# Designed miniproteins, single chains, continued (5): the designs that were tried, part 22

Each design is a single chain, and the fold is of that chain. pLDDT is the mean over its residues in the fold that is shown.

## One batch from the design tools (miniprotein)

Design m16734
Fold by ESMFold2-Fast:
Structure m16734 (fold): chain A 52 residues (1-52)
Amino acid sequence: SAEEIAHLQRQIEDQAVENLKLIVLGAPDEEIDQNDRELEELEQQYEEAKQA
């Protein structure tokens, strides 16, 4: 749905900002990697929602 797509887009944007902050602040690689995986999962859900 359009609403789901919009929500996922905002979540992706927020997660990307968090990822950048973790990198800039020198967070452990494990934390950065986990955040990156969550971002990728959201991106996959976004793509699936667009195709539905």
Scores: mean pLDDT 81

Design m16735
Fold by ESMFold2-Fast:
Structure m16735 (fold): chain A 78 residues (1-78)
Amino acid sequence: MSEKERILRELQRLLDEAQALGAEAVRRNDLQAEMQIGALEVEIAVFIRYLDKMSIQEAREALEAIRRRFEEVKAEVA
């Protein structure tokens, strides 16, 4: 019910989407896409791990940055 809980749910959703894209990259044998998506997955996982130690403002800014990067990665691998 906290704002951090909503951010956590969104991060988990983005992680699930990144994992699905990673599976597609593996299926296509696309090393570049797999590496880019893998890096994004690690970044999201680390953010989830440290979310409790972040301020609400820091968490919002980091989520926006991750969303922008995710869109960039999706555009490059599509």
Scores: mean pLDDT 83

Design m16736
Fold by ESMFold2-Fast:
Structure m16736 (fold): chain A 72 residues (1-72)
Amino acid sequence: SSEIQKLREEIRRLDERIAQVTRQQQALLEQLAQSADPAAMRAQIRELIMEEARLVLERVLKLLELRELEKK
C-alpha cells in the first residue's frame, strides 16, 4: 500500500540521518584530543548524541507502525 511505502521511505531517510550523525560524532571524538577548545567540542558532541537519541526514538515509533500495517 502507499501508506506502507511512505513509512518505509521515512524509515530509510531516518537511517541515513542516523548514520550521518553517528559519523559526525566519531569524527569529533577523534579530533577531541588535539582540540584547541575541548570544552566547545564536547558541547557539540553532546548535541549530536541528543540528536541521535531523538532520531532513534522516531525510527522505533515508525517501525512499530510499519510492523502493525504489515501484519494485515
Scores: mean pLDDT 87

Design m16737
Fold by ESMFold2-Fast:
Structure m16737 (fold): chain A 117 residues (1-117)
Amino acid sequence: MVVDLDTLLRELAAEKKKVLIGGSDPEEIADLKRYLESLGVEVVGTATSGEEAVRLAIEKKPDVVILDDELPGMTGLEAIRRLREAGLENIKVIVLSRDLTPERVAAAEAAGADAVA
C-alpha cells in the first residue's frame, strides 16, 4: 500500500515508536532524521548501506525500519528478507521509493514491506 509519508511519520511520533533509517545518501538520511526528531520520533540509528541497516536492526531491535529501495551493496528488498530470516518478524518495514510504480510497490510488499511511500 502506498501511504502519505508525512501522515505515517506523524503516527510513528504519536505512538513513540523507535525508528531505524537506512538509505543511500547521508545528507537525505540526516534530513529525514531531523524531521522525525522534530515530530518527537526516537531515531535509534542510521545506516548508509543495506548490510549496516540489517546489522543495526538486529542490534537495536527498533519498532520500525525505514529503508530506501536503492541501498549500496544490497537492495531494500534484500534487506527486508534478511531481517525476516534473522527472526525480526515483528519489526515493521517502510520502503521509500523514488519511483512508486505498481510493480515496485508489489515487489516491496511481496518481500515483506508493511508500507511503501
Scores: mean pLDDT 76

Design m16738
Fold by ESMFold2-Fast:
Structure m16738 (fold): chain A 66 residues (1-66)
Amino acid sequence: EPDPSPPSLEELEAQLRSLLPLAEEAAKAGAEPEAIETVRKDLEELKKRYPQLGPILDELEAALDA
């Protein structure tokens, strides 16, 4: 049910951008592959729900591979 109105697209983009350094740090610190895989699934779900955010979500996924 869509009771809670979704945040603005700009707010979502800002939130995802703030997660980018955390994802990069986790990947560089040698985060476990299983944990990274779980985050990747979450990013793919967000991309399906917010296709306009595809580019930033792709960047987050790439950061997890670094």
Scores: mean pLDDT 73

Design m16739
Fold by ESMFold2-Fast:
Structure m16739 (fold): chain A 100 residues (1-100)
Amino acid sequence: MSFRERLIEVSTLLGLARIARALNMPELEERLLREAAELLTRIIKETDLSKLSEEEKELLKEVVKELYLLDPELAKEPLELLLKSKDPELVAFAEKLLKE
């Protein structure tokens, strides 16, 4: 499975979590957000972030920011992994969000 395909799966889970929130289904929302965070964290850990294209970095930043806006606490581990990465762009992105 490609990096892009795995991130699209995370984005789909986050979209479903937003629908669950709108429908007042908090248990389903929490489960979907947790699943999205776990998958995103695994993708980041398994990926050599220095080899990502600019398009892949933009997609990663978009998905991480979407998780952060829905649940800042669940976004903490993904953001800390980006902060510890060797990629200056991803480090700067993580520092900005963790400051907010």
Scores: mean pLDDT 87

Design m16740
Fold by ESMFold2-Fast:
Structure m16740 (fold): chain A 113 residues (1-113)
Amino acid sequence: MEPSLEELLEELDKLYEEVAKTLSEEEQELLSQAVLIIKRALELRAEGASDEEIEEEIERLVKELASSNSIENLEKLIKILKEMLETREVSPVLREIIEKVIEILEKLIEEKK
């Protein structure tokens, strides 16, 4: 049984709250922006969007985030997201979306250097 949108959003909010306790105010703001991208991907999935449409929207939003932040801040965000996946139990659907965000961020950092 796949988790509902409400269950996935609740899981994401819990992950944010637990991780945010370990972060500075500036790092919390970075993570909150990534969480908004993940929420948008979950909403599109719930609306019946294709995997391709979801991936294209994630890429668009991650590019916007990358354009508004320094390389140092993007590297911090990648570290935070990777630590979240390594230290926390995350549902497969949510993990897949977070991994896609990390992949696109890593690619965009290389392009900015």
Scores: mean pLDDT 83

Design m16741
Fold by ESMFold2-Fast:
Structure m16741 (fold): chain A 78 residues (1-78)
Amino acid sequence: FEEVLDEVRKVLEKEIKDPFTLGVADIALAVAYADLKNGVPEEEALDFLIRVLKSLAKENPEDKEAFDKAIEVVEKAR
């Protein structure tokens, strides 16, 4: 799980240059990590992360490819 979050972060940091968009994505990753540490099932934490990344892709169509790659990483970890 933590390895998946690290891979997602690396994809986003490589492809997205806007610090505000990266900041929002980093908050989503931190929430998913906190959910896991607080006993939320891994599947639910990953579902939350996918929903946030999909929302960010809709709001930031210029970065859609980066978010789609990040979502693929999360979905392969299920």
Scores: mean pLDDT 79

Design m16742
Fold by ESMFold2-Fast:
Structure m16742 (fold): chain A 69 residues (1-69)
Amino acid sequence: MEVERLRREAEELRKQSDTLYSQADLLEQQANRSRPSEAGTLLLQSGQLRSTAAQLDIRAAELEEEVRK
């Protein structure tokens, strides 16, 4: 049961990370269609979302590694 709990937690973190990466991609696409001043803000937000997503991926990987041991 504990292994299943950790696996589900890792899966939820991966889903959250995927959602944030998708949102970051949309912001980058919007930045390409925006004026330079607006594009800078959108790219900054995209970078922040990617950073958060990477942290979630690291946490998910830690849980997945714990399950595999």
Scores: mean pLDDT 83

Design m16743
Fold by ESMFold2-Fast:
Structure m16743 (fold): chain A 87 residues (1-87)
Amino acid sequence: DKAAQQEAAKADAAAFTPKIQSQLQTLQQQLEEARRNNDQDTVQQLQRRIDLGQKQLDLAQLIQTSSLEEVEKKAREIEEEILREEE
């Protein structure tokens, strides 16, 4: 049942949102420290993780407010970003 799956996904997204926000805040603090230390490799790695986290936050918001089709499209975009990061 798509409606039951959507409601479960909305509940999971609502629970996951504060965790993503907390992780992004920590990553932003680490990014500033890496910039102060002129650690270019760490800066690049943290920036990619922040970008991915923002997309996950966008997906969580979309799950709560939009159709299942829009959620599936966004999830595929995020999956492609994860694959790119692992290259």
Scores: mean pLDDT 76

Design m16744
Fold by ESMFold2-Fast:
Structure m16744 (fold): chain A 90 residues (1-90)
Amino acid sequence: SVEEKLKEFIKEIEEKKEKLIKLMEENNMPQEEIDYVKELYEYIIEALEKLYNSPVWSDEEKLEAIEEAKEQVKKYEEETKKKIEEWKKK
């Protein structure tokens, strides 16, 4: 179901957030940057939780929003990993 897919995706985002934060911490990145990434992922999770519980959105609209969120999360993960690699090079 759409509800199960949303719940599973939220769990995946939580796991990605944890792994990314750990990687940033292991590379001694500034706390402000780590906090920014935490807030960004928490915002995405909150938005998805609101979508999950909404009676206003159709199943099709929820699926489209999940796909959009997947692309956005992937982009943020790739950008953050690039920032970590650049930080290592300094």
Scores: mean pLDDT 83

Design m16745
Fold by ESMFold2-Fast:
Structure m16745 (fold): chain A 125 residues (1-125)
Amino acid sequence: VGKVEAELYDRLLAAIEEHPDNPVVRRVEELLQWLGENYALDSLQFVPILAMLLLAIGTATHDQELIDFAVKALEEFAEEPIREIVREVLGIELPEGKYKPNLPIPREVLERLREILREAVRESR
């Protein structure tokens, strides 16, 4: 899981650097700072969060490689609330995740992820 977390984080930082003025990218940076200040997340919680943020940037910027990488990670790590958000906002059906965290992703985090993903769809138009 640590290797997937590092790869997602590296790709996310590269995407942020490439699109610094994009409003979705700014929201992603704000959420990452807020998460670091308010939560101590395990890797199984953090991996689907990073994948959702990468999916949001890929959607907003029309970067299919970022979208595909994020979706592949979500297919392995996304629990039911994440799958529901992705289906509701993007119409993408994800299988049941193979890896379950010991603690669920907090509802406030899930709500912020849904908001960012909805904003990404608006920016993609």
Scores: mean pLDDT 83

Design m16746
Fold by ESMFold2-Fast:
Structure m16746 (fold): chain A 90 residues (1-90)
Amino acid sequence: SSKIQQIQQQLSSIDPSDTELRKQYQRQLIRAQVEEELKKRGVPDTPLSQEYIELKTEIEMLETVYGEPVPQELLDRLQQLEKQLEEQVK
């Protein structure tokens, strides 16, 4: 995706000491990657898919950017949303 490539290029040009700006671009990158994955799977743009994108982005941020444990409740919700999205592409 050209959008993902543009965000990656921007992230590579940000000063490593600018932690706030880097976190903002990292969040944008993760969201764009989740959006592209759903598009490749043929998932329609719905409130359900938007909830999935937001939740998946937050989970990835906790794990990869903040280095914090993901609450089980968020993982359970993600699994429920995944099952509902599978129903939409059948």
Scores: mean pLDDT 84

Design m16747
Fold by ESMFold2-Fast:
Structure m16747 (fold): chain A 84 residues (1-84)
Amino acid sequence: AEPLSEEQLAKFREIAAKELSTVSPEEYARLPEVERLVLEGARAFLAGDYESAAAHFRRAAALEPDNGFPLALAATAAALAAAA
């Protein structure tokens, strides 16, 4: 999958920051595994830990191989890790 564009990446960071600030531990425990992995990846991504973010996003992509979004997030995180 193609990495996210700069505009898509900025929007992802904005949405991820809002979701991470609003999701409660109770809500987190009730999330499907794929959504939980995406949130864990987003947390690592916002912390600048692109290697951990890519690992979480790749695991999410493996659970839903027909869903291109976690794969695009994994590609974006991997590209940023390689550039660091």
Scores: mean pLDDT 80

Design m16748
Fold by ESMFold2-Fast:
Structure m16748 (fold): chain A 87 residues (1-87)
Amino acid sequence: SLEELFEKLVESARKLTTELAEGLIAQRPDWSDAELRALLEALVDSLVALEVASLKQDYPELSEEEIERIRERLRAAMLEAIDAVLA
């Protein structure tokens, strides 16, 4: 179902963001939390935009409201992953 697809996309996004955040911290121990957060948030915005573009291509029947709902879910999950890693 579409909801099962959305749940899998959200979980994949959370996992990817956690791995990116952990990798960035390991590679940049001299960076402040503010600098790490700024870069990670920019990456989140880019990844969400790419996923939304892919969804529109594969599921052209999705309404703008449905696209906005998944965009919000993806962004929230990714930001929560960043907060968990940077805590």
Scores: mean pLDDT 87

Design m16749
Fold by ESMFold2-Fast:
Structure m16749 (fold): chain A 70 residues (1-70)
Amino acid sequence: SEIDEKKKEVKEGAEDMVKEILPELTEDQAEKVEEILKKAFERLEKAKTMDEIKEIVDEFNEEVLKIVEE
């Protein structure tokens, strides 16, 4: 399924991005970013359309940026 392939791609991309930034974060920021990642994965599991996946990715990126700007 195109949707299942996109979910896998997005999950892998999100995990890679988090792993790359983790060494630059405080322990509190790292914990918050990991929680954001977990919630994004739960939402991705329930997503049924490409538009829903895009919305989840956009919101994930926005939430992570908010934490790293603190």
Scores: mean pLDDT 85

Design m16750
Fold by ESMFold2-Fast:
Structure m16750 (fold): chain A 61 residues (1-61)
Amino acid sequence: GEFEEASRKAHEAGKAGDAEALREYGERAGQALGKQEGPSAGRTVAGMARKEAEDIEAGRA
């Protein structure tokens, strides 16, 4: 589904150190999960991806 595809792309971006793509696909995964499980679950997923992207940008990942 949409969540699984976006999550996979976010994971691949994170492994590649692509913070911008990780933010984009993380937001898409959050939106898709939000439709299935509610806005809180979606925000959690998007927030985790955003934090990982910040760590990549800061050289901590």
Scores: mean pLDDT 82

Design m16751
Fold by ESMFold2-Fast:
Structure m16751 (fold): chain A 73 residues (1-73)
Amino acid sequence: VREATRETLRILAETEKLIDEIPDEEKKSTLQARVDELKQRLAQAVNAGDLEEIERLLEEAKKLLEEAKSLVS
C-alpha cells in the first residue's frame, strides 16, 4: 500500500522533470495537466483506502512517464 503510493509519486516526480525538457509548450501544458490530475486522484484514492484505484493510478503514471520520455527523445 505505502510502497505503491510512494512509487506512483516517484514516477510522477520523474515525469514532471522530463516535462520541463519538452520543447513544445502545448504538449508540455497538456502533460502537466495530466500529472496534476493523477496527483489529485491519488490523494483521493489514498484517503478512501482504495487499493485497486491506487494500483490503477500506478499503471497510468507509468504510461504517462513513457509518453513524456518519447517527447523528450
Scores: mean pLDDT 82

Design m16752
Fold by ESMFold2-Fast:
Structure m16752 (fold): chain A 107 residues (1-107)
Amino acid sequence: KERERRAVVLATTLGLLSAAIRFEADLLLKKGELSEEAAELLYKASEHLAEAARAVMEGDFEKAAEHLRKAIEYLKEAKKLAPDNEEITTFLKATEELLKEVEELAK
């Protein structure tokens, strides 16, 4: 079924984005280019993206959207603490686009 294939692709993309955010936070924190506070917000965003991926695979698109909204909130707070970090801006935009896809599947 097309919806199931879209859900698998979406969950995979959410999982990859979660891993990318965690990797970037670890890397920048290790380099001293990111505060512990900003890194913690990125870790929280990453966890919510992973939870969203699980919710998508379970067919719970409403729960997935809730987790994505929380991830967006944490990414916006991280961007306030690290405004010159273009990668956080990229993660935020990617998460916002994925939220639109989840909301479309919830219809």
Scores: mean pLDDT 87

Design m16753
Fold by ESMFold2-Fast:
Structure m16753 (fold): chain A 71 residues (1-71)
Amino acid sequence: VNEQLLIDRIKRLIDNKQSPQNLKTFLEHLEKTFPKEVVAKSLEEALDYAKRQNRDDQAQVLEEKLEKIKK
């Protein structure tokens, strides 16, 4: 699985205006399925994308998840 495919999947969820809870559930699944480093990098790219798209609710979920992963 390519890291870029994961980034693209998260960006698609942002574009579809997924609820914060649905996004959070998806990110929990990613943490259990993929290496921590791959998830962290994918979340950093997706967070930058969400901020550029002015998706504040999605950006907050991504930022909170990234902080927990970096611990």
Scores: mean pLDDT 79

Design m16754
Fold by ESMFold2-Fast:
Structure m16754 (fold): chain A 56 residues (1-56)
Amino acid sequence: SAGALMRDLLMRDGGLSRAEVDRIARMSREEAAAELMRLLGISRKSALAAVDLLHA
C-alpha cells in the first residue's frame, strides 16, 4: 500500500524511528503534518502530501 511505502521512506530516508512513524500515523492530518515539518524541516505542502500517503 502507499501507506506502507511512505512509512518505509520516512524511516530510511527521513531518519525517523519506527516508533516515531507509528506515533505520527496515529495523529490527525494537521498534527501529523506539523510534526513532520518540525522533525524533517520540510514545507507544509510536502508534509501534508506525505501524511495523505501515510493515511492511504
Scores: mean pLDDT 85

Design m16755
Fold by ESMFold2-Fast:
Structure m16755 (fold): chain A 92 residues (1-92)
Amino acid sequence: ALFPDDPLPYLKKALELAKEGKFEEAIEYAEKAVEILKKTASEDTPEADPSDFEGVTEENVVELLEEALSVFEKEKDKLYVAERMLELLKKL
């Protein structure tokens, strides 16, 4: 249903699912976006370990995901943004 080599629709779907409380499905879509970006980037940068995931709750995760997604198109390291969204979802 989504475009196979475009990570943005998968990240948008993950955010929509998180807003609906469907966090397991949101994780699946965020993982697909990360896989697409790893395939296209071809760079092992291990620096995706986030300092900002402390205090993540079901109440604030949607706002944190919206913030991450809002900078995705402007961010140079798009893989880092997608991995950040995935880690936010996994903290629930």
Scores: mean pLDDT 70

Design m16756
Fold by ESMFold2-Fast:
Structure m16756 (fold): chain A 77 residues (1-77)
Amino acid sequence: VDEKIKELEKEFEKLKEEMGKAIEEGKLSLEEAQELSAKFAEVGNELGKALREKDVEKAEKYLEEAKKLLEEIKKKS
């Protein structure tokens, strides 16, 4: 379980980095970037709670939601 939690934490850090790059490239409107960033931050907070609780199933659920938000940003870019 602990090993899986560490893997999920590393994946989330990579998603944060990709999110920052997608926004910096300026292909989204400022309003779209702010809205999607806010949603990503909210999902990230829930993911962080699940990781602290070592709830792998819940953490995986929120990590997938974060990935979907990043995909949406990339598609709009």
Scores: mean pLDDT 76

Design m16757
Fold by ESMFold2-Fast:
Structure m16757 (fold): chain A 108 residues (1-108)
Amino acid sequence: SLEERIERAKKAADFVWNHYVKKNKEEFEKMVEDLKNGTLKGSDYKLGGPIAIAAAIFDVSATEVLLGVIAKYIAEKKNKDVDEILREMLELYRKHPLPEIIKKVFEK
């Protein structure tokens, strides 16, 4: 179900957040900005390894892990609920490319 996917994506995001994002906050924030602007190249950031590990552990796609991590970041920055943001991002991902999703959710 969507609810089960959200819960697994949140757990995977928490893993990446605690093991990578907290230690590399400036690199992560630049990655989010580059994603929003459509300028991100997969080789530019070291986040891929932590995402792949979390995806395997929590049985979610790498994309769902990435959406979860970004949703957590936006939720903290804008003082909103991570579940609400992640749900919106997952629904948008069905029809929209990742940079457009980030811009729609982040710039509001």
Scores: mean pLDDT 78

Design m16758
Fold by ESMFold2-Fast:
Structure m16758 (fold): chain A 83 residues (1-83)
Amino acid sequence: MSDEEKKEKILELFRRLKELQERLEKVRKEMEKNGATPDMQAELDKLEKEIKKIQDEIEKLLSTLSPEQQKEVEKKMEEILKE
């Protein structure tokens, strides 16, 4: 995998991470409003597990990039967070 392919993959994973974190927050708010159900707890656990998996993959990919390349990716991640 090229450095450019790694950067693109990190950004794709980061967009997915943001989406999962937003879903996690919605589930938590629903549990607070309507009470916790076993189905909601199962969804929460599933989301937390997937989030950790994606975070670990992002960290591994970032560690293979130069400091300059990491800064470029971090800048783009900041732009994604502002969306």
Scores: mean pLDDT 83

Design m16759
Fold by ESMFold2-Fast:
Structure m16759 (fold): chain A 71 residues (1-71)
Amino acid sequence: SLEELIEQLRNIINGLEKYKDDEVVVRVGLKEGEELLKQAEPYRDKDPELAKLVEELERLLKEAREWLKKQ
């Protein structure tokens, strides 16, 4: 459901923000986050909260990829 997808997006965003320097969390978060973005893509224009969470996750995944390149 849309509500479950929003909750999953919030959970992964929260994890990536809290554990941004944990390589295991960052690697798992990148994989799971990319999968969630693919699931959320068709609903981006249906819910403004989901659109904001997608944008925030995209930013965090970009930051996570850049951080991993420096390791």
Scores: mean pLDDT 82

Design m16760
Fold by ESMFold2-Fast:
Structure m16760 (fold): chain A 68 residues (1-68)
Amino acid sequence: SLEEYKKGLEEKLLTIPSTSAEEAKHLADLVVDLYKQGKLTEEEVKELVRTASDPARFSGVLIRAIAE
């Protein structure tokens, strides 16, 4: 389900400090894609950033993914 997918995404974001730059970008691209599809709200995206192991790093890659 979408809820199970979101939970898996949260769990992956908890590993960001040990995740490669490529995987961090891939996770950011997935979050942006879900947001553009209306499957993630702005508040859910903000919460994913806040709960990430490295919120500053993930926020940075999200900004780049949104900018294309």
Scores: mean pLDDT 71

Design m16761
Fold by ESMFold2-Fast:
Structure m16761 (fold): chain A 77 residues (1-77)
Amino acid sequence: MSLPAVLRDVVGLASGPGGSVSLEQILTLAEALGFRLSEEQRAALERAFALADVDGDGYLRGAEIERLKALLPDVPE
């Protein structure tokens, strides 16, 4: 399974019933699933998260979560 596909699933799991997800939650859950991100993969994910987090509050909700998922194909394998 590609890293972008796993990250999309992780984002969905991390957002939970509250509908919000932080970068820390995504990284923690990805590691718990056995995926160790390289420096390049982590930097790309952080950049994608920042682009999706339009209001800059450090959390993604609703449409921002969908934006992150759309940007994840840009994360290298």
Scores: mean pLDDT 72

Design m16762
Fold by ESMFold2-Fast:
Structure m16762 (fold): chain A 76 residues (1-76)
Amino acid sequence: MKEEVEKLLETIRKYLDEINKILGKDVSLVEAKKILETDKSLTPEQKQKVREYIEKAEKALEELFKLLGIDPDLVR
């Protein structure tokens, strides 16, 4: 349990760090999605990487919520 939670937290943090590096600021997954739709300064390569990191982070977050007994739909 604890090791699985730590692994998922590391995965989420890793992808959030990558998103924050590309966007140049600390953002939530929801804010990152909004930036992808509205920001005109990002390159196509940056947008693709951010989308991939958001998807991977959301998958890890969903698994984390299942382990903690939290409904993942509450985050969507």
Scores: mean pLDDT 76

Design m16763
Fold by ESMFold2-Fast:
Structure m16763 (fold): chain A 109 residues (1-109)
Amino acid sequence: MTEELQREWRERAEAVLADEAFMERIREALRREAPEAYELLLEIERLLGERAGRAAAVVLYEILLTEGPEAATEAARELLEALRTEDPEAVRRGLEAAAAEAVRRLEER
């Protein structure tokens, strides 16, 4: 991808993460349809902070819509396990990139 295209999707992801109404809809959907993924998301937010928690919520929501609640729960478990072996800043960076990709997939569907 070009740097310009990467910057545009990063800016779109930032706007999505700042949209409180959209974030509340995502959290409610996860809590209702994948409650185990939602509980793991709260733990991820506790360990990495609110920004990373919001990024993880968007990623898990895209997986919930495309692959279902079991896949979203498995992704949340894998992310939490990565936090035990990876540098937290590397995990945050990976989540920001994954959130930008998730926003793209949600818009292109």
Scores: mean pLDDT 81

Design m16764
Fold by ESMFold2-Fast:
Structure m16764 (fold): chain A 85 residues (1-85)
Amino acid sequence: MREEAEEAVREARRLMRKFVELAKKFGVEAAVEAMEKELGKEAEELARRSRELAERAVAEGDEETLALVREIERVAAEAGREVEA
């Protein structure tokens, strides 16, 4: 569970970095379109995995895994603010 959450954080950082790079080169609209077409399945799978990890961590009282899931949310929010700046 913790290892899965750490992997999810790494994947979130990878996807968000790619999104920010595309947004800086082609604009936010083009970056969103590219992400939907090329990485939509990866983003959906990451979102599903993050939700399952959060639910399991709450059920088991795993505060460390919950902190990692919150980190995934923070990474996504920060990338969104960066492309709007």
Scores: mean pLDDT 76

Design m16765
Fold by ESMFold2-Fast:
Structure m16765 (fold): chain A 88 residues (1-88)
Amino acid sequence: MEEAVERIRRLLLEGIRNNKVEEGVEEAARIVREEGVDPRAAGEVLYEASVFLLEKLLEEGKLSPEEYEELLRRLRETYEAGLAKLAA
């Protein structure tokens, strides 16, 4: 499990750095399904990577501050809703 979580983290972060976010997310999701990664742990890594992506895009001028705030809020709501369902 630990190695799978680290692979997911690396894939997402490298996808963000190399502008291959969609490919990174797709491969991360495949690893979660195939290796039985804990959905909560996978969700945490996905949330962290998504926040990092939004911050990078804002700093590079690829997102407006308005778009950044809207996407960040939606991301947080989605993540928290997922955690709530998982905790039940």
Scores: mean pLDDT 74

Design m16766
Fold by ESMFold2-Fast:
Structure m16766 (fold): chain A 76 residues (1-76)
Amino acid sequence: MQNVKDFKEAFKESIEDLKKAGYSEKVLKLVEEGIEIRLESIEKIEKTGDLSYTDEMNEKGTEIQKEIEKLLEEEE
């Protein structure tokens, strides 16, 4: 499974939508980091066949999501 191109296009659209919605540069940076982690994990799974990278991606994604939520609460 490899859809990195489609994921990168969705990433660009998501960042532009968040910019239009008025999200801060800090939030945008965290969203970018989360997407890069997902892309790296997909590439590692494709290269190695090791599905444990899915678990790593989910754990890191949850951490980034918590950081985004904290920033949004602080930016009220």
Scores: mean pLDDT 73

Design m16767
Fold by ESMFold2-Fast:
Structure m16767 (fold): chain A 97 residues (1-97)
Amino acid sequence: MEAEVPERVVVPEGQDGTAEAIVKRLPEGTRALVAARTNADGSVEILGAGPAVPVGGKATLVFPGLRAGDSGTWTIRGLREDGSLGEPGAELEVVVE
């Protein structure tokens, strides 16, 4: 998957954040776009999601109820039908203030 996203989103703590993703490449079997972060222990966190849309389409990613701990770099990845994540297709900085 490959998408164009904003470099940064700034969201007040406790509010929902949004980011518009312009899809540049979508592998077959992708059912959603997610903002994901891999922790040092190998566990994966999901900040929020948006719909899989055709190439050239725009998907709104929604990040509900953001907290200060959600600040940092997130990668936009395709969520497959089996629940697995594809390779990172974009990076988004999230700042919760």
Scores: mean pLDDT 83

